# Designed miniproteins, single chains, continued (3): the designs that were tried, part 28

Each design is a single chain, and the fold is of that chain. pLDDT is the mean over its residues in the fold that is shown.

## One batch from the design tools (miniprotein)

Design m9002
Fold by ESMFold2-Fast:
Structure m9002 (fold): chain A 100 residues (1-100)
Amino acid sequence: MEEREREIRELLERADALIETDPERALELAREAVRLALELADELVKEGKVEKAIELLEEVLDRIAELEAKAVALGYWELALELATLGVGLASRIAALRSA
């Protein structure tokens, strides 16, 4: 669990580092981080760790929002829209977990 949480954080840190110089690669890394976070959250829910799943997804949502803001500041509008879409998916899953 902690190993996968670390991998998710490292992917998001790499995405932030690359966003200005390689926005396409930054988006790929952000997508992979979101995919892993959703997979890990689903595993945590199956283990009865719903609160930990919500905390993980909220952390990732925060990082995606930061990347979106940076993309907007850089004028990378297509990247910003793709990151916003990832954020909507995370927010939707968080809402579903809170309503269960």
Scores: mean pLDDT 88

Design m9003
Fold by ESMFold2-Fast:
Structure m9003 (fold): chain A 74 residues (1-74)
Amino acid sequence: SDATLAEMRRILDEYLDYLRGRLDAGEITPEQVRAETRSLLATLAELLAAQGVPQSQIDALVAHGEARTDEIVA
């Protein structure tokens, strides 16, 4: 589960960096960044729950993703 959590965290951070680049290039809006990250976080939460990752760790990953999204769109 630790390996799965670490891999999902890596995927999340890479995708957020990708969205940041698209936003900075003017290719997407802040609203689109928020929509994309909401969809990704929901999918990651489902996958981690299916793998038996503790809810507290899932909640921490989601909170991290939400906080980074807020920083990107600020």
Scores: mean pLDDT 86

Design m9004
Fold by ESMFold2-Fast:
Structure m9004 (fold): chain A 69 residues (1-69)
Amino acid sequence: AEPAPLTPLQVAILRLLREHGPMTAREIAERLGVSRSTVRRQLDRLVAEGHVVAYRPPGSSETLYALAP
């Protein structure tokens, strides 16, 4: 079994996380010029496929996303 093929937007998200480290969906949306809802949908898929981890640091109001180890 293999994960589904990545879309160009998913590849762009993974590249941002690799270059900038952990980011919020808002920051990714601003960097890519797409809506936050579009980015969140892609991030949900990337987390489900094991490419990205989602976590919320203590004191943060937003979820951070990082490349899976």
Scores: mean pLDDT 79

Design m9005
Fold by ESMFold2-Fast:
Structure m9005 (fold): chain A 95 residues (1-95)
Amino acid sequence: KSLQEQVQLIAEATLHILGEVSRLLPEEAARLAALAAQIQQAVAAGDVEGVIALLKELSRFVEEALAEAGKDGEGAIVRIKLDYLIQQLQQAQAA
C-alpha cells in the first residue's frame, strides 16, 4: 500500500477509537471532535509529521482524561492502541 493509503487507514482507525472515547468522556466530546478534524486536515494535506504529532498529543490527552474520570483501565488500553498506530505510521514514513 502507498504511504497515503496507510496514513488514511490509520486516521480511520484513530477516528473509530475517538468515537469509543467520546462515549466514555462526554464532557470532552467537543475537544475530541476538534482534534479529529485536525487529524483529517493533516491527512488531506499529506502532512504525515503533523498526523504523528496529533496522534501523540491525543494518546497522552486521552489516557490522562480517562484516568481522571476513574477509567484507568480503559485509558491504558486506548493508549496502547494509539501508540501502536503511531508506531505503524512512523514505520511506514521511515520506509
Scores: mean pLDDT 80

Design m9006
Fold by ESMFold2-Fast:
Structure m9006 (fold): chain A 66 residues (1-66)
Amino acid sequence: METITEERVFDSAEEAGAWLRELAARYAADPRIKRVEVRFEPLDGVPASDVDTAPLRATVTIEREK
């Protein structure tokens, strides 16, 4: 099994969602894709109370058959 990781930083959850939709569409055509995991995380040092206005990191982990 092969693991592919893609990561980007966004200023909003809406921008992160648009990027994830594009990735999902691209990988949906590949029959070797077994699992796609998505993680949203605030950047280090950003207070949790300001999440809606803080930049966030989106990480996509894709598992593909060799």
Scores: mean pLDDT 71

Design m9007
Fold by ESMFold2-Fast:
Structure m9007 (fold): chain A 90 residues (1-90)
Amino acid sequence: AKVTATVKGEEVTVTLEGSGDELAKAAEAVVRGLNEAYEKGIKFEQVDGSGEGNVATGVIKAESEEEAKELAELIAEAARKEGFEAEVKE
């Protein structure tokens, strides 16, 4: 699966692309990235989510643009550690 974290202001849009089994594993990697962000003191809320076919999308709001960028990088790094292709976009 491919993980893309797109930063726009205080919001991070996480897009997962792959087969159903790969999407589930990629979603677990994203959750690990979110847990690491929480442990670092970054505050965030999931404000939207959708999934259809081989694509799943979630929108996460941080308290600042700087925290949103850090959150996106932590999500991407967690996905890369699990062997997924991951990128951060602005």
Scores: mean pLDDT 83

Design m9008
Fold by ESMFold2-Fast:
Structure m9008 (fold): chain A 58 residues (1-58)
Amino acid sequence: SPERVRELFLEELEKRAPELKKEIKANPDLSYIERFKLLSDALAEVFERALERAREEE
């Protein structure tokens, strides 16, 4: 269900957020566009993980 995917998305986001924060802090010279791309790539990964978990539940 869409509600279940949303719940799993939030769980995966909480797991990924500390790593993303570390990556950004390690690269203070990143431009706004580079940071935006890093964030959008991370969000896509989190979403795919949530979908995989939802599919396993069928």
Scores: mean pLDDT 82

Design m9009
Fold by ESMFold2-Fast:
Structure m9009 (fold): chain A 60 residues (1-60)
Amino acid sequence: SSELKKKIKEILLEALEKAYELNLSNEVVQKIKDKALKSIEEEKSPEEAKKEIEKIIKEA
């Protein structure tokens, strides 16, 4: 569980860096953060969390 949380936090950090590079809105940045937190709370796999977060970025 702790290792899964660490991997999801790493995915979040990379996603936030990409969002800032792409000048995405604060609303999109918040969605990325919320998705990462929800993934940790629901004990989703890092792979599933990454896929959903990347989808948010692509749809922005």
Scores: mean pLDDT 83

Design m9010
Fold by ESMFold2-Fast:
Structure m9010 (fold): chain A 65 residues (1-65)
Amino acid sequence: SHMMKQAERIGELIKLELSNVVDIRVKDGTIEVYVAGLNKETQILLDNFEKYAASLGLKLEVYEV
């Protein structure tokens, strides 16, 4: 679907922008981002991606591992 392709593209962009990404999973319009740590720079970037995803009807969830 169009939404799934957009979710996958956002996941790809997150991987390019963040070096501390451990995993990214896309399920039913939700992008799950797993990070090795949450510093201020990582939080700001992920907040921006969450806003962008929401504008497309997608959810972004962040998990620290």
Scores: mean pLDDT 86

Design m9011
Fold by ESMFold2-Fast:
Structure m9011 (fold): chain A 64 residues (1-64)
Amino acid sequence: SMLYKVTITGDGSGLLSDGSTLEKGSTVTLENVEFREDGVIRGTIVETGKGIVLGAEHVEVEQL
């Protein structure tokens, strides 16, 4: 499976499965990533095991 480095570039981005959010400038590594046509990105944060939902317009994504 591919890994992705994701950086949050917009405010109010990155909703985690526990209801917490990521701040602008945060960087996480995601696995099991789904890129959807509606601009939604879903994945699992490798460092915590938490699920995350992101808007594609509010992140920078780098395939590792």
Scores: mean pLDDT 81

Design m9012
Fold by ESMFold2-Fast:
Structure m9012 (fold): chain A 79 residues (1-79)
Amino acid sequence: ADAEKARKLIEEAKKAFEEGDYDKAIELYKKAYEEAKGSDERLQVEALMGLAHALKAKGKDEEAKKYYEKARELAEKLA
């Protein structure tokens, strides 16, 4: 678990999304979530939200909904 590595992965994922490479964005957001585990719960929420958004962009609405729900539940625990 590494918060700095998670932030860098989120930055790369955002760039991939902007370039239209949704598959790469999905992979990078998944890696960012794993790196954020046990270190930074806010980065976990950001990674899950980004993952859901990338999945929705690919038309994977059911998968996207699962990650939006997970991000919402985690964010509610932090509020």
Scores: mean pLDDT 84

Design m9013
Fold by ESMFold2-Fast:
Structure m9013 (fold): chain A 118 residues (1-118)
Amino acid sequence: SGPPPWTLDLSEEELRDIIEYARELAKNKKTTKEQARGLVDVVVALLRSKGYPDEFIERFRRAFDILIEKGEYETVAEAAALVLEMILEGKSPDEIREELARYFEKKGLKEAAEVVRE
């Protein structure tokens, strides 16, 4: 089944609940491909609702698609939580790009890091 219905204008509390869900998925090492894709969809929807540039969103989606195809589902969940936290903090596209790229480099995921920096 798909995720439960939500709004694009999530409250701070609702966003924090999604962040905690993503962190627990990463921690438990049992993240499914469907759960990883669902988290990417939430991040993309929130970036669009907050007015982030289409080119930034497309780079973000492409980097996450690379991770999903490699079976890096726990990394997708952890990275989704990181980006959602940065959205909650009101970070700019440049700040999100650089922090996410550094996170991927720390994990040895050079291809994904290069895609988000394009």
Scores: mean pLDDT 81

Design m9015
Fold by ESMFold2-Fast:
Structure m9015 (fold): chain A 67 residues (1-67)
Amino acid sequence: GADVFQQMQQRVAQALRQNEDVLGPLSEQELQQRSQLLARSAFVGKAESYRIAGDEEKARYWEQLSK
């Protein structure tokens, strides 16, 4: 549940940190906001992809992880 979302958010946050030379320095607040939005979008997109593919069980799983 929340742990999977937090892991995705942490991975996104790390990727954002690794690209600070392009993005400019990010505050902790900016990092949290951007990583949360991107993680949520990824989960929603994954749920929609599974739904389009006809995999309702996986679609439901990923939807429940996106809050």
Scores: mean pLDDT 76

Design m9016
Fold by ESMFold2-Fast:
Structure m9016 (fold): chain A 85 residues (1-85)
Amino acid sequence: MEKIREAAALYAAGGILYAAAVLENDQETADKAVELLVRAAELAYEAGEKELAKEMAEEAKRFAEELNASEEAKEKVEKTMKKIE
């Protein structure tokens, strides 16, 4: 159950960094927001919460596209989505 709590905390933190990235237009902050959502999706998947993991990964993809995240961050999103799909 700790994995789900950690996933929820990372998801919340990712949302906060998304807001910061929108305001600052900073790719490093955008990448961090995406990485937190990817990690949240991975932890949810490991906890057996496949549907929640898919939702988190889809949100990470949306953040990466909207915030113009780095290619490395976009690749992490794609790998995580393929693992969960």
Scores: mean pLDDT 83

Design m9017
Fold by ESMFold2-Fast:
Structure m9017 (fold): chain A 61 residues (1-61)
Amino acid sequence: SLKEQALEELRKFMDALNIPEEEREKLLKEAEKRLSKAKTEEEIQQVMNEFLRRALLLAQK
């Protein structure tokens, strides 16, 4: 599904950024909850953009 692909993309992105495992797990769980509530492709993309930005900010810490 699009939601599964979105989560996989987020995992790969965080892996590339070397985000610590604890922070990765928390962000993924939160993203999964938000994606479960998303009803449209636009909402899925909006959630993904939000979490990709949050992952980038974690990498810059």
Scores: mean pLDDT 82

Design m9018
Fold by ESMFold2-Fast:
Structure m9018 (fold): chain A 96 residues (1-96)
Amino acid sequence: MSEEELKKAREEAQKLIDIDVEKAKNDPEYFETLKKAVENILKERPDSAVAYTVLGALYLAEGDYEKAIEYFEKALSIDPDNEYARKLLEEARKKL
């Protein structure tokens, strides 16, 4: 995959996360459903940086900054070049 293809894939993942997180903020049932779905993905694919980023973003939206930081650090341990996860990690740290 080229550098440009990787950047585009990360941008697509960011858009998907933003949409799901915005829905979860307004719907506690959707929040729990999305969280369980991502946890199930991680059971089958524990190396999914995207799944850890989604969990981090959900906890950030809920105000659980400590858990958000933990999941973003996990995402970055798998994909260190994930600018979206890094940006959200910095945002979560500023909230502490």
Scores: mean pLDDT 75

Design m9019
Fold by ESMFold2-Fast:
Structure m9019 (fold): chain A 77 residues (1-77)
Amino acid sequence: MSDQEEIDLASREIQRGRDRLLAGEDPRTVVEELVRRARELEEQGMTHAARSLYMAAVQLARNAGLEELAEEIEREL
């Protein structure tokens, strides 16, 4: 994939996570699903997309008050 395709993919995945939070889904579940997706992308060699998803997961976790989860995710960056 091109870097632009990875950026576009990451943006779509992050927006889906935000939409799920707005729909009232549990923030912990949404953040953990983003981390899982980031790991899948990393295994596929999409390192830039994976990093973007990890960073978004950290920010969403902090915004939800899940500071310990945010710190755990940051260790994977």
Scores: mean pLDDT 82

Design m9020
Fold by ESMFold2-Fast:
Structure m9020 (fold): chain A 89 residues (1-89)
Amino acid sequence: SEEERKKKIEEMFEKRKKLLEEKKPEYEKKLEELKKNMEPKELEEFEKRLKENVEKAQEVADKRGYEEEQKELLVEEAKYGTVLEEMEK
């Protein structure tokens, strides 16, 4: 059912949003620590990659017809995903 599919998608987004909001202070602290330890060129490359990942998330949300709240979640997930990827290097 299309209605059941929409409900499952909404439930998944709500769960992801709650998880992100709980972890957001930790991710922001990690981002600050990461930026403090970067050379100017590394910071520039990181910020470019962050911007590209955010722009891709916005394009995906727009293509999928996501509402503003869902689009904002995708953007924040892309931002903090980029932070986590950089920390795992």
Scores: mean pLDDT 82

Design m9021
Fold by ESMFold2-Fast:
Structure m9021 (fold): chain A 82 residues (1-82)
Amino acid sequence: SELEELKKKLEKLAKEEPDNGYIWRLLAGIYILLGDEEEAREYAKKAGELSGQDPEAVYKGLKEAVEKYKDDILEQAKRVAK
């Protein structure tokens, strides 16, 4: 599926740019869309640590954003994963 392809590309990018919190944030969003909430929480924590934000607040915000702005998150992920 497109989500599985985006997941693999973002995982590769996160490995190449481990200090880029934006990639970890997008990866967490894709995992939320896939229903993998445990992995999504772990990646949201990584993004929060890198940006100096509370990890639980990052996860909660991403879950809300995914529910309201799914298409925007997918477009952002596609742009980064090209």
Scores: mean pLDDT 83

Design m9022
Fold by ESMFold2-Fast:
Structure m9022 (fold): chain A 76 residues (1-76)
Amino acid sequence: MKVELPDFVGKRGEELLAWARKHAADYERLAAEVRPDDIVVYQNPPGGLLEVGTEVDVAVKRGDEVRRFSFTVAEP
């Protein structure tokens, strides 16, 4: 099964979290690390149709800090 992953680079953390609430296997962990006003500065893969179980690496900028996380794509 495949899920469409948006390209979040340049978007706010609130947009990432809204998608992840429905499509990430460990949303609660991601929500603990990402704030709504963070800016996504890195994503791999860059978006597109992904298999369920694919790991997505993301980095967000908060002030002068860059924080990195990963999550797994889950079925909606």
Scores: mean pLDDT 81

Design m9023
Fold by ESMFold2-Fast:
Structure m9023 (fold): chain A 61 residues (1-61)
Amino acid sequence: SIEELLDEAMVLTGLSREELLEMAKTMSEEEIIEKLLSLGVPEGLAREAARLLKEVGELLE
């Protein structure tokens, strides 16, 4: 489940699994959106990736 969510987030953002996992552990959904937008990820993809990473964060708790 976590691996599948991270794989999808990688496709949406172009970021590495390790970077996305760190974001899921340390950042809120809104902070993730802001960071992805600053990296040039389109808003719709940034929001979807942040949703997936929030789900990863919940599964890690």
Scores: mean pLDDT 84

Design m9024
Fold by ESMFold2-Fast:
Structure m9024 (fold): chain A 94 residues (1-94)
Amino acid sequence: EVKLEIKAEVLPDGTIKVTVKVTASPELDGKTLYVQIEVNDKVTPLQKVKNGDTVEYTFKAAPGETVEIKAKVYVYEDGRLRLVAEKTLTVTVS
């Protein structure tokens, strides 16, 4: 099992900072994990992570905009990527 925690913070300059924390069960210990973040029309590169790591992504949004942030975690095993967790967070920019 993989648990995803997504946090979004609106900074004073209008930048949104997304923090994704990955917690994997012991059965995935020693496996290579990858995180990908999707925001609107933008998809981040796959980022290699370990259990307990955090990934940060920043972007700009217009005031009053509602943005869906999707985080995906893949495990790399036997030459393939397998989706093991996905979480969506919706934020409205004030």
Scores: mean pLDDT 78

Design m9025
Fold by ESMFold2-Fast:
Structure m9025 (fold): chain A 51 residues (1-51)
Amino acid sequence: SIEEIREENRKKLKELLASLPKDPTLEQAREFTAKALRVIGEEFDRILAEK
């Protein structure tokens, strides 16, 4: 269901944020951004597949 997909994706995003160090380098920040965008993209893909 869409609600389950959203909740699962929220957890993934939270875990990703929690993995970021307190003093991230520019490279780490860029990698985090790329991973976050992929997680968001996966959410949209899964929601569209449910519809």
Scores: mean pLDDT 80

Design m9026
Fold by ESMFold2-Fast:
Structure m9026 (fold): chain A 62 residues (1-62)
Amino acid sequence: FEVGDIVRAVHDFTAQEPDMLTLKKGDILKILEVVDDTFVRAESLKTGKVGIVPKDFLEKLP
């Protein structure tokens, strides 16, 4: 993943930490920052909320 990528949640994810974002399967997000090998900071295009999400719950849209 790269900054500016549009991605889709492939599964529901419940935030484990206060800075994490809760996702529903099918949610569309924009990558704002690649935090590390496991996590990205993303903005939900549905809600405008920003938070950390695990990469394993996301797929890049074509």
Scores: mean pLDDT 80

Design m9027
Fold by ESMFold2-Fast:
Formats: structure tokens, sequence, C-alpha cells
Structure m9027 (fold): chain A 88 residues (1-88)
């Protein structure tokens, strides 16, 4: 039914807007960071290169690190629950 399709379309549009809004805010921050890097590069190119290298390493390992951190958090919660159970 057309009504069903319209509701579904509206939901997707709202979700898309929310994502775009979040992405826009992130893009603004990234632009500000890039501007700071440009300033740093003009004042101290060696320092700027080092900072960029560290940032790239962080980004590249971020995916696996983020997943690992989530797993550790879940493990910690389970461990706390088990310890409380043992005390009973």
Amino acid sequence: MELEEEAERLKRELEEREREEAERSREEREREVEERYRRMEEEDPEKAEEVRRLERNRMESGGEAALGLLLVAAETEAEIWLRQKKRE
C-alpha cells in the first residue's frame, strides 16, 4: 500500500538526516583539526609529520582496538557478575 511505503520512506529519510547531521558535525571538527595541522606544519614541519604519523597509526588500529575494547568491557562485566554470584 502507498501509505506503508510513505511511512517507510519517511523513516529512512529521518535516519539519513540524523546520519548526515552527525557526519556534518564530525566533518567540521576534522576541518578544524586539519587547520591546526597546517599551522603546525608551517611552524614546525617535523613535529607536524610526527603527529600525523601517530594519528594515522591510531586510525589504522582503531577498528581492531575498538572491537577489542568492547570485548574486554563485556568480559569485565561477566567477571564481576561471577564474583558476586560466588559470594552468595
Scores: mean pLDDT 61

Design m9028
Fold by ESMFold2-Fast:
Structure m9028 (fold): chain A 73 residues (1-73)
Amino acid sequence: SKEEAENLIKKGDELEKQGKYFEAAVYYATAGHLYEILGEPEKAREYYQRAADYFEKSGKTDLAEAFRAGAER
């Protein structure tokens, strides 16, 4: 549901504030996937891109590339 996506984003934001970039990226990626299922492609792209940025920040380059490609589609 949309509420589930919003709750995932809130948790990702809390983790980001704690410097837990890898964990934040996982929550943003999950929210992106949920928005994709809900038929919200623009929001899905936004959160896949945010996930990619935080995967990159955490040194997970391969994951960052995968989610960045997903955000561009």
Scores: mean pLDDT 84

Design m9029
Fold by ESMFold2-Fast:
Structure m9029 (fold): chain A 74 residues (1-74)
Amino acid sequence: RPSWAELFAEYDAWLTEAGRRLETASPEQQRAILEEVIARDEEFLARAKELGAPDWDIAGVEQRLALLRETLAA
């Protein structure tokens, strides 16, 4: 399994690219991209907890997930 540092680096790179796609996305595409980010964040959060990631890193992902879910629910 990847180390926490490797997992974080892969996740951060992916999230950065997703953010770039959101900047240029049509309104129709934005919801789909947000759903992708939520799914990826949920997978990342589960793996981060298994690898013993720092509490502040976990809290950051949980906060972002809460905000993204709220955005999609509205």
Scores: mean pLDDT 77

Design m9030
Fold by ESMFold2-Fast:
Structure m9030 (fold): chain A 65 residues (1-65)
Amino acid sequence: SAGERARRAAEEARRRGDGAAAAVASHQYMLNGDKEAAEHAARAAEEAGGDRGAVETARQSWLKA
C-alpha cells in the first residue's frame, strides 16, 4: 500500500539523515489518513534540518522512481 511504502521510506530517510525524503513520506502518510506515521516522519524531517527546497526536489525524484 502507499501508506506502507511511505512508512518504509520515512524509516530509511531517518536512518540516513535525509530530511527531504522523510518530509515527502510524511505528506504521503497524510494523504492515506495515517496521521501518527505522518507526524513521526515530519518530526524526522525537522530533526534533519527541515530543508523545504530539498523536500520538493526529493518528491519529484522519489515519486517518479
Scores: mean pLDDT 62

Design m9031
Fold by ESMFold2-Fast:
Structure m9031 (fold): chain A 68 residues (1-68)
Amino acid sequence: SEEEEIQRLLDRAKEKLDAAKTEDEINVVFQEAVAEISERIEDPELRVKAAFELANLYWEALDKKKAA
């Protein structure tokens, strides 16, 4: 299902964000994940939900780098 695909995509994005060492690397991971959501998720409501969850992961990753 698209929900399972979203969960796998978000799990991969989280792993990559956790591994990123710089804000530039975090930005690249975020941009790649946004592109993947746009290409793979057809349902507009699920796309918005996935984008919102991804944005939360992105801001959390940036906050952790600014605190370091």
Scores: mean pLDDT 82

Design m9032
Fold by ESMFold2-Fast:
Structure m9032 (fold): chain A 98 residues (1-98)
Amino acid sequence: ADELIEKGREAYKAGNVEEAKKLFEQAIEKDPEKRAEYWRLLGEAYRQAGKFDEAVDAYAKAFELDPELSPYLIQAAVDRAIALEKEGKLEEVYEEFK
């Protein structure tokens, strides 16, 4: 499992989130007891790639397995809100309520 985690971390540092996801999913299959930690690492990979919706989903799965991981889910939700503001999508929300 550790070799797959190292390869996964290398892949997300290179911006290849799909490869990182595949490697982390393989690691979870080989070591189910570390499933929460592997979901946290997958969330970190999505967050580093700017895929904040997927990061929130991955951290939510990690949190469901291990409540101690709640700070990662909260931070991912904040990152998502900041990304939506930068994309101007918060202006669309204001228009909806006018």
Scores: mean pLDDT 71

Design m9033
Fold by ESMFold2-Fast:
Structure m9033 (fold): chain A 74 residues (1-74)
Amino acid sequence: VDPKLVEATLYYIGGYLALKAGDYETAVKWFEKAIEVDPDFADAYEGLAEAYRGLGEVEKSDEWYAKAQAIRAA
């Protein structure tokens, strides 16, 4: 397994747990780290969109969701 994919997955799990706990600010930080490690990690972009949605930042949420869709379509 690629070590960077493992690292990105661990950051994604951290973001997912924060998101489920309603800690949207912490979720943003973890998902940003996942994307930094693996820019093609579509699930992390969707997670970031959900976190911004939780913060009430609809425009940012829409932007990150669009990025996730673009990655999945590539």
Scores: mean pLDDT 84

Design m9034
Fold by ESMFold2-Fast:
Structure m9034 (fold): chain A 120 residues (1-120)
Amino acid sequence: MEEEAIARAAELLGIDPETVKSLVGKTLREVAEKLREMARQSTDGDVARRLQLAAEIARELAEKLGPDVKVTPEMLYLIAEAADELARILSDPTLSDEEVMARRKEIVEKAIKKAEELLK
């Protein structure tokens, strides 16, 4: 289960599984900071965008659950999945700015709820 969660998160973010594995056991604050750094260093625009969105999800989780919460493989997969959903919404030309904002809020709130369930 853990190895599969790491592999799926890596696929969704477009980065190496070893890089995702290096984030396991870090705090939500540290993961958000590392994902932002990786986004800035990425030469692939799609990967950079996904990493930036993943950093935003990790930041939101840190604000709601606590910055010192240790990140699990399943939480990394959740962050990556939410970032992928956000990337798809932001790239949809048929959505209005108001619809994008509403869907973004829904994705973030669902990610927070799923993360809370993982901590039980």
Scores: mean pLDDT 85

Design m9035
Fold by ESMFold2-Fast:
Structure m9035 (fold): chain A 74 residues (1-74)
Amino acid sequence: MDLVGALEEAVRALEAAKTREEAIAALRQLQDRYRSNGGAYAALGTAVRELEAGVSVEEARRALKRGVDKAREE
């Protein structure tokens, strides 16, 4: 599965998450599933670090959506 698919799945996970804790857990599960895709693994890891640093779930979701748009240009 490609980077776009991983990021789109991450966006959906953040849209479904009701708490920051749920969002981080969901992204970590996706990161484990995409371990063989270095780009996806790195992007998901960045989103987890941003959430842990205090970025809101909504801000992280918007950043991932921008990442999807950029990845689709490749």
Scores: mean pLDDT 80

Design m9036
Fold by ESMFold2-Fast:
Structure m9036 (fold): chain A 68 residues (1-68)
Amino acid sequence: MKPFSDEEREERNKLILPVAEKIIEELKKEGKYEEAYKVGDEFALIAVNSDSLEELKKKIKELLEKLK
């Protein structure tokens, strides 16, 4: 699928991947593997359903608040 330019795709990945990896790794360190997989799925859905970088940032922030 080509809804974004390569540059936009790279910028989106820079925003979502480090945050997702950090949280998944923290959950795995706590032995919460099932929660880690669910969080991974939530980030994947955010990446697919976000039309802009600002929407992506908002959805990431909302998910982080939900996980606290």
Scores: mean pLDDT 76

Design m9037
Fold by ESMFold2-Fast:
Structure m9037 (fold): chain A 64 residues (1-64)
Amino acid sequence: SAAAVAAGLAEAARQAARSQGAELDLTTPEVASAADVEAIRAAAEAWAAGTAGARSVRVSLRVA
């Protein structure tokens, strides 16, 4: 589901942010719907808003 994809990305983003500082680089699983894309975008925005000194978010989106 889109929510499960977003939750997994949010957890991966937290781990990546702790090791990489202010920069986030995520490659998504293959997305099947607009809802998946929106959930991924919302998760990336939440990471940026919650991370002091965030400079860069890169999301590589894979499409079915």
Scores: mean pLDDT 66

Design m9038
Fold by ESMFold2-Fast:
Structure m9038 (fold): chain A 55 residues (1-55)
Amino acid sequence: SARARALRDAFLAAVRAGDGASAALAVELQRLLEAEGDEALVAELDAALAALPRG
């Protein structure tokens, strides 16, 4: 959904910025993805997170 994509983009931006809001965004995104059953967005999120440097 558009909302799930927007939350994914906000979450990834917060992770890149080192923003503590990333934790709350992760919870909301996970809840929405589980409710919608969007396996493709889950796979995209996992791939994006695997590509991000740690720290």
Scores: mean pLDDT 75

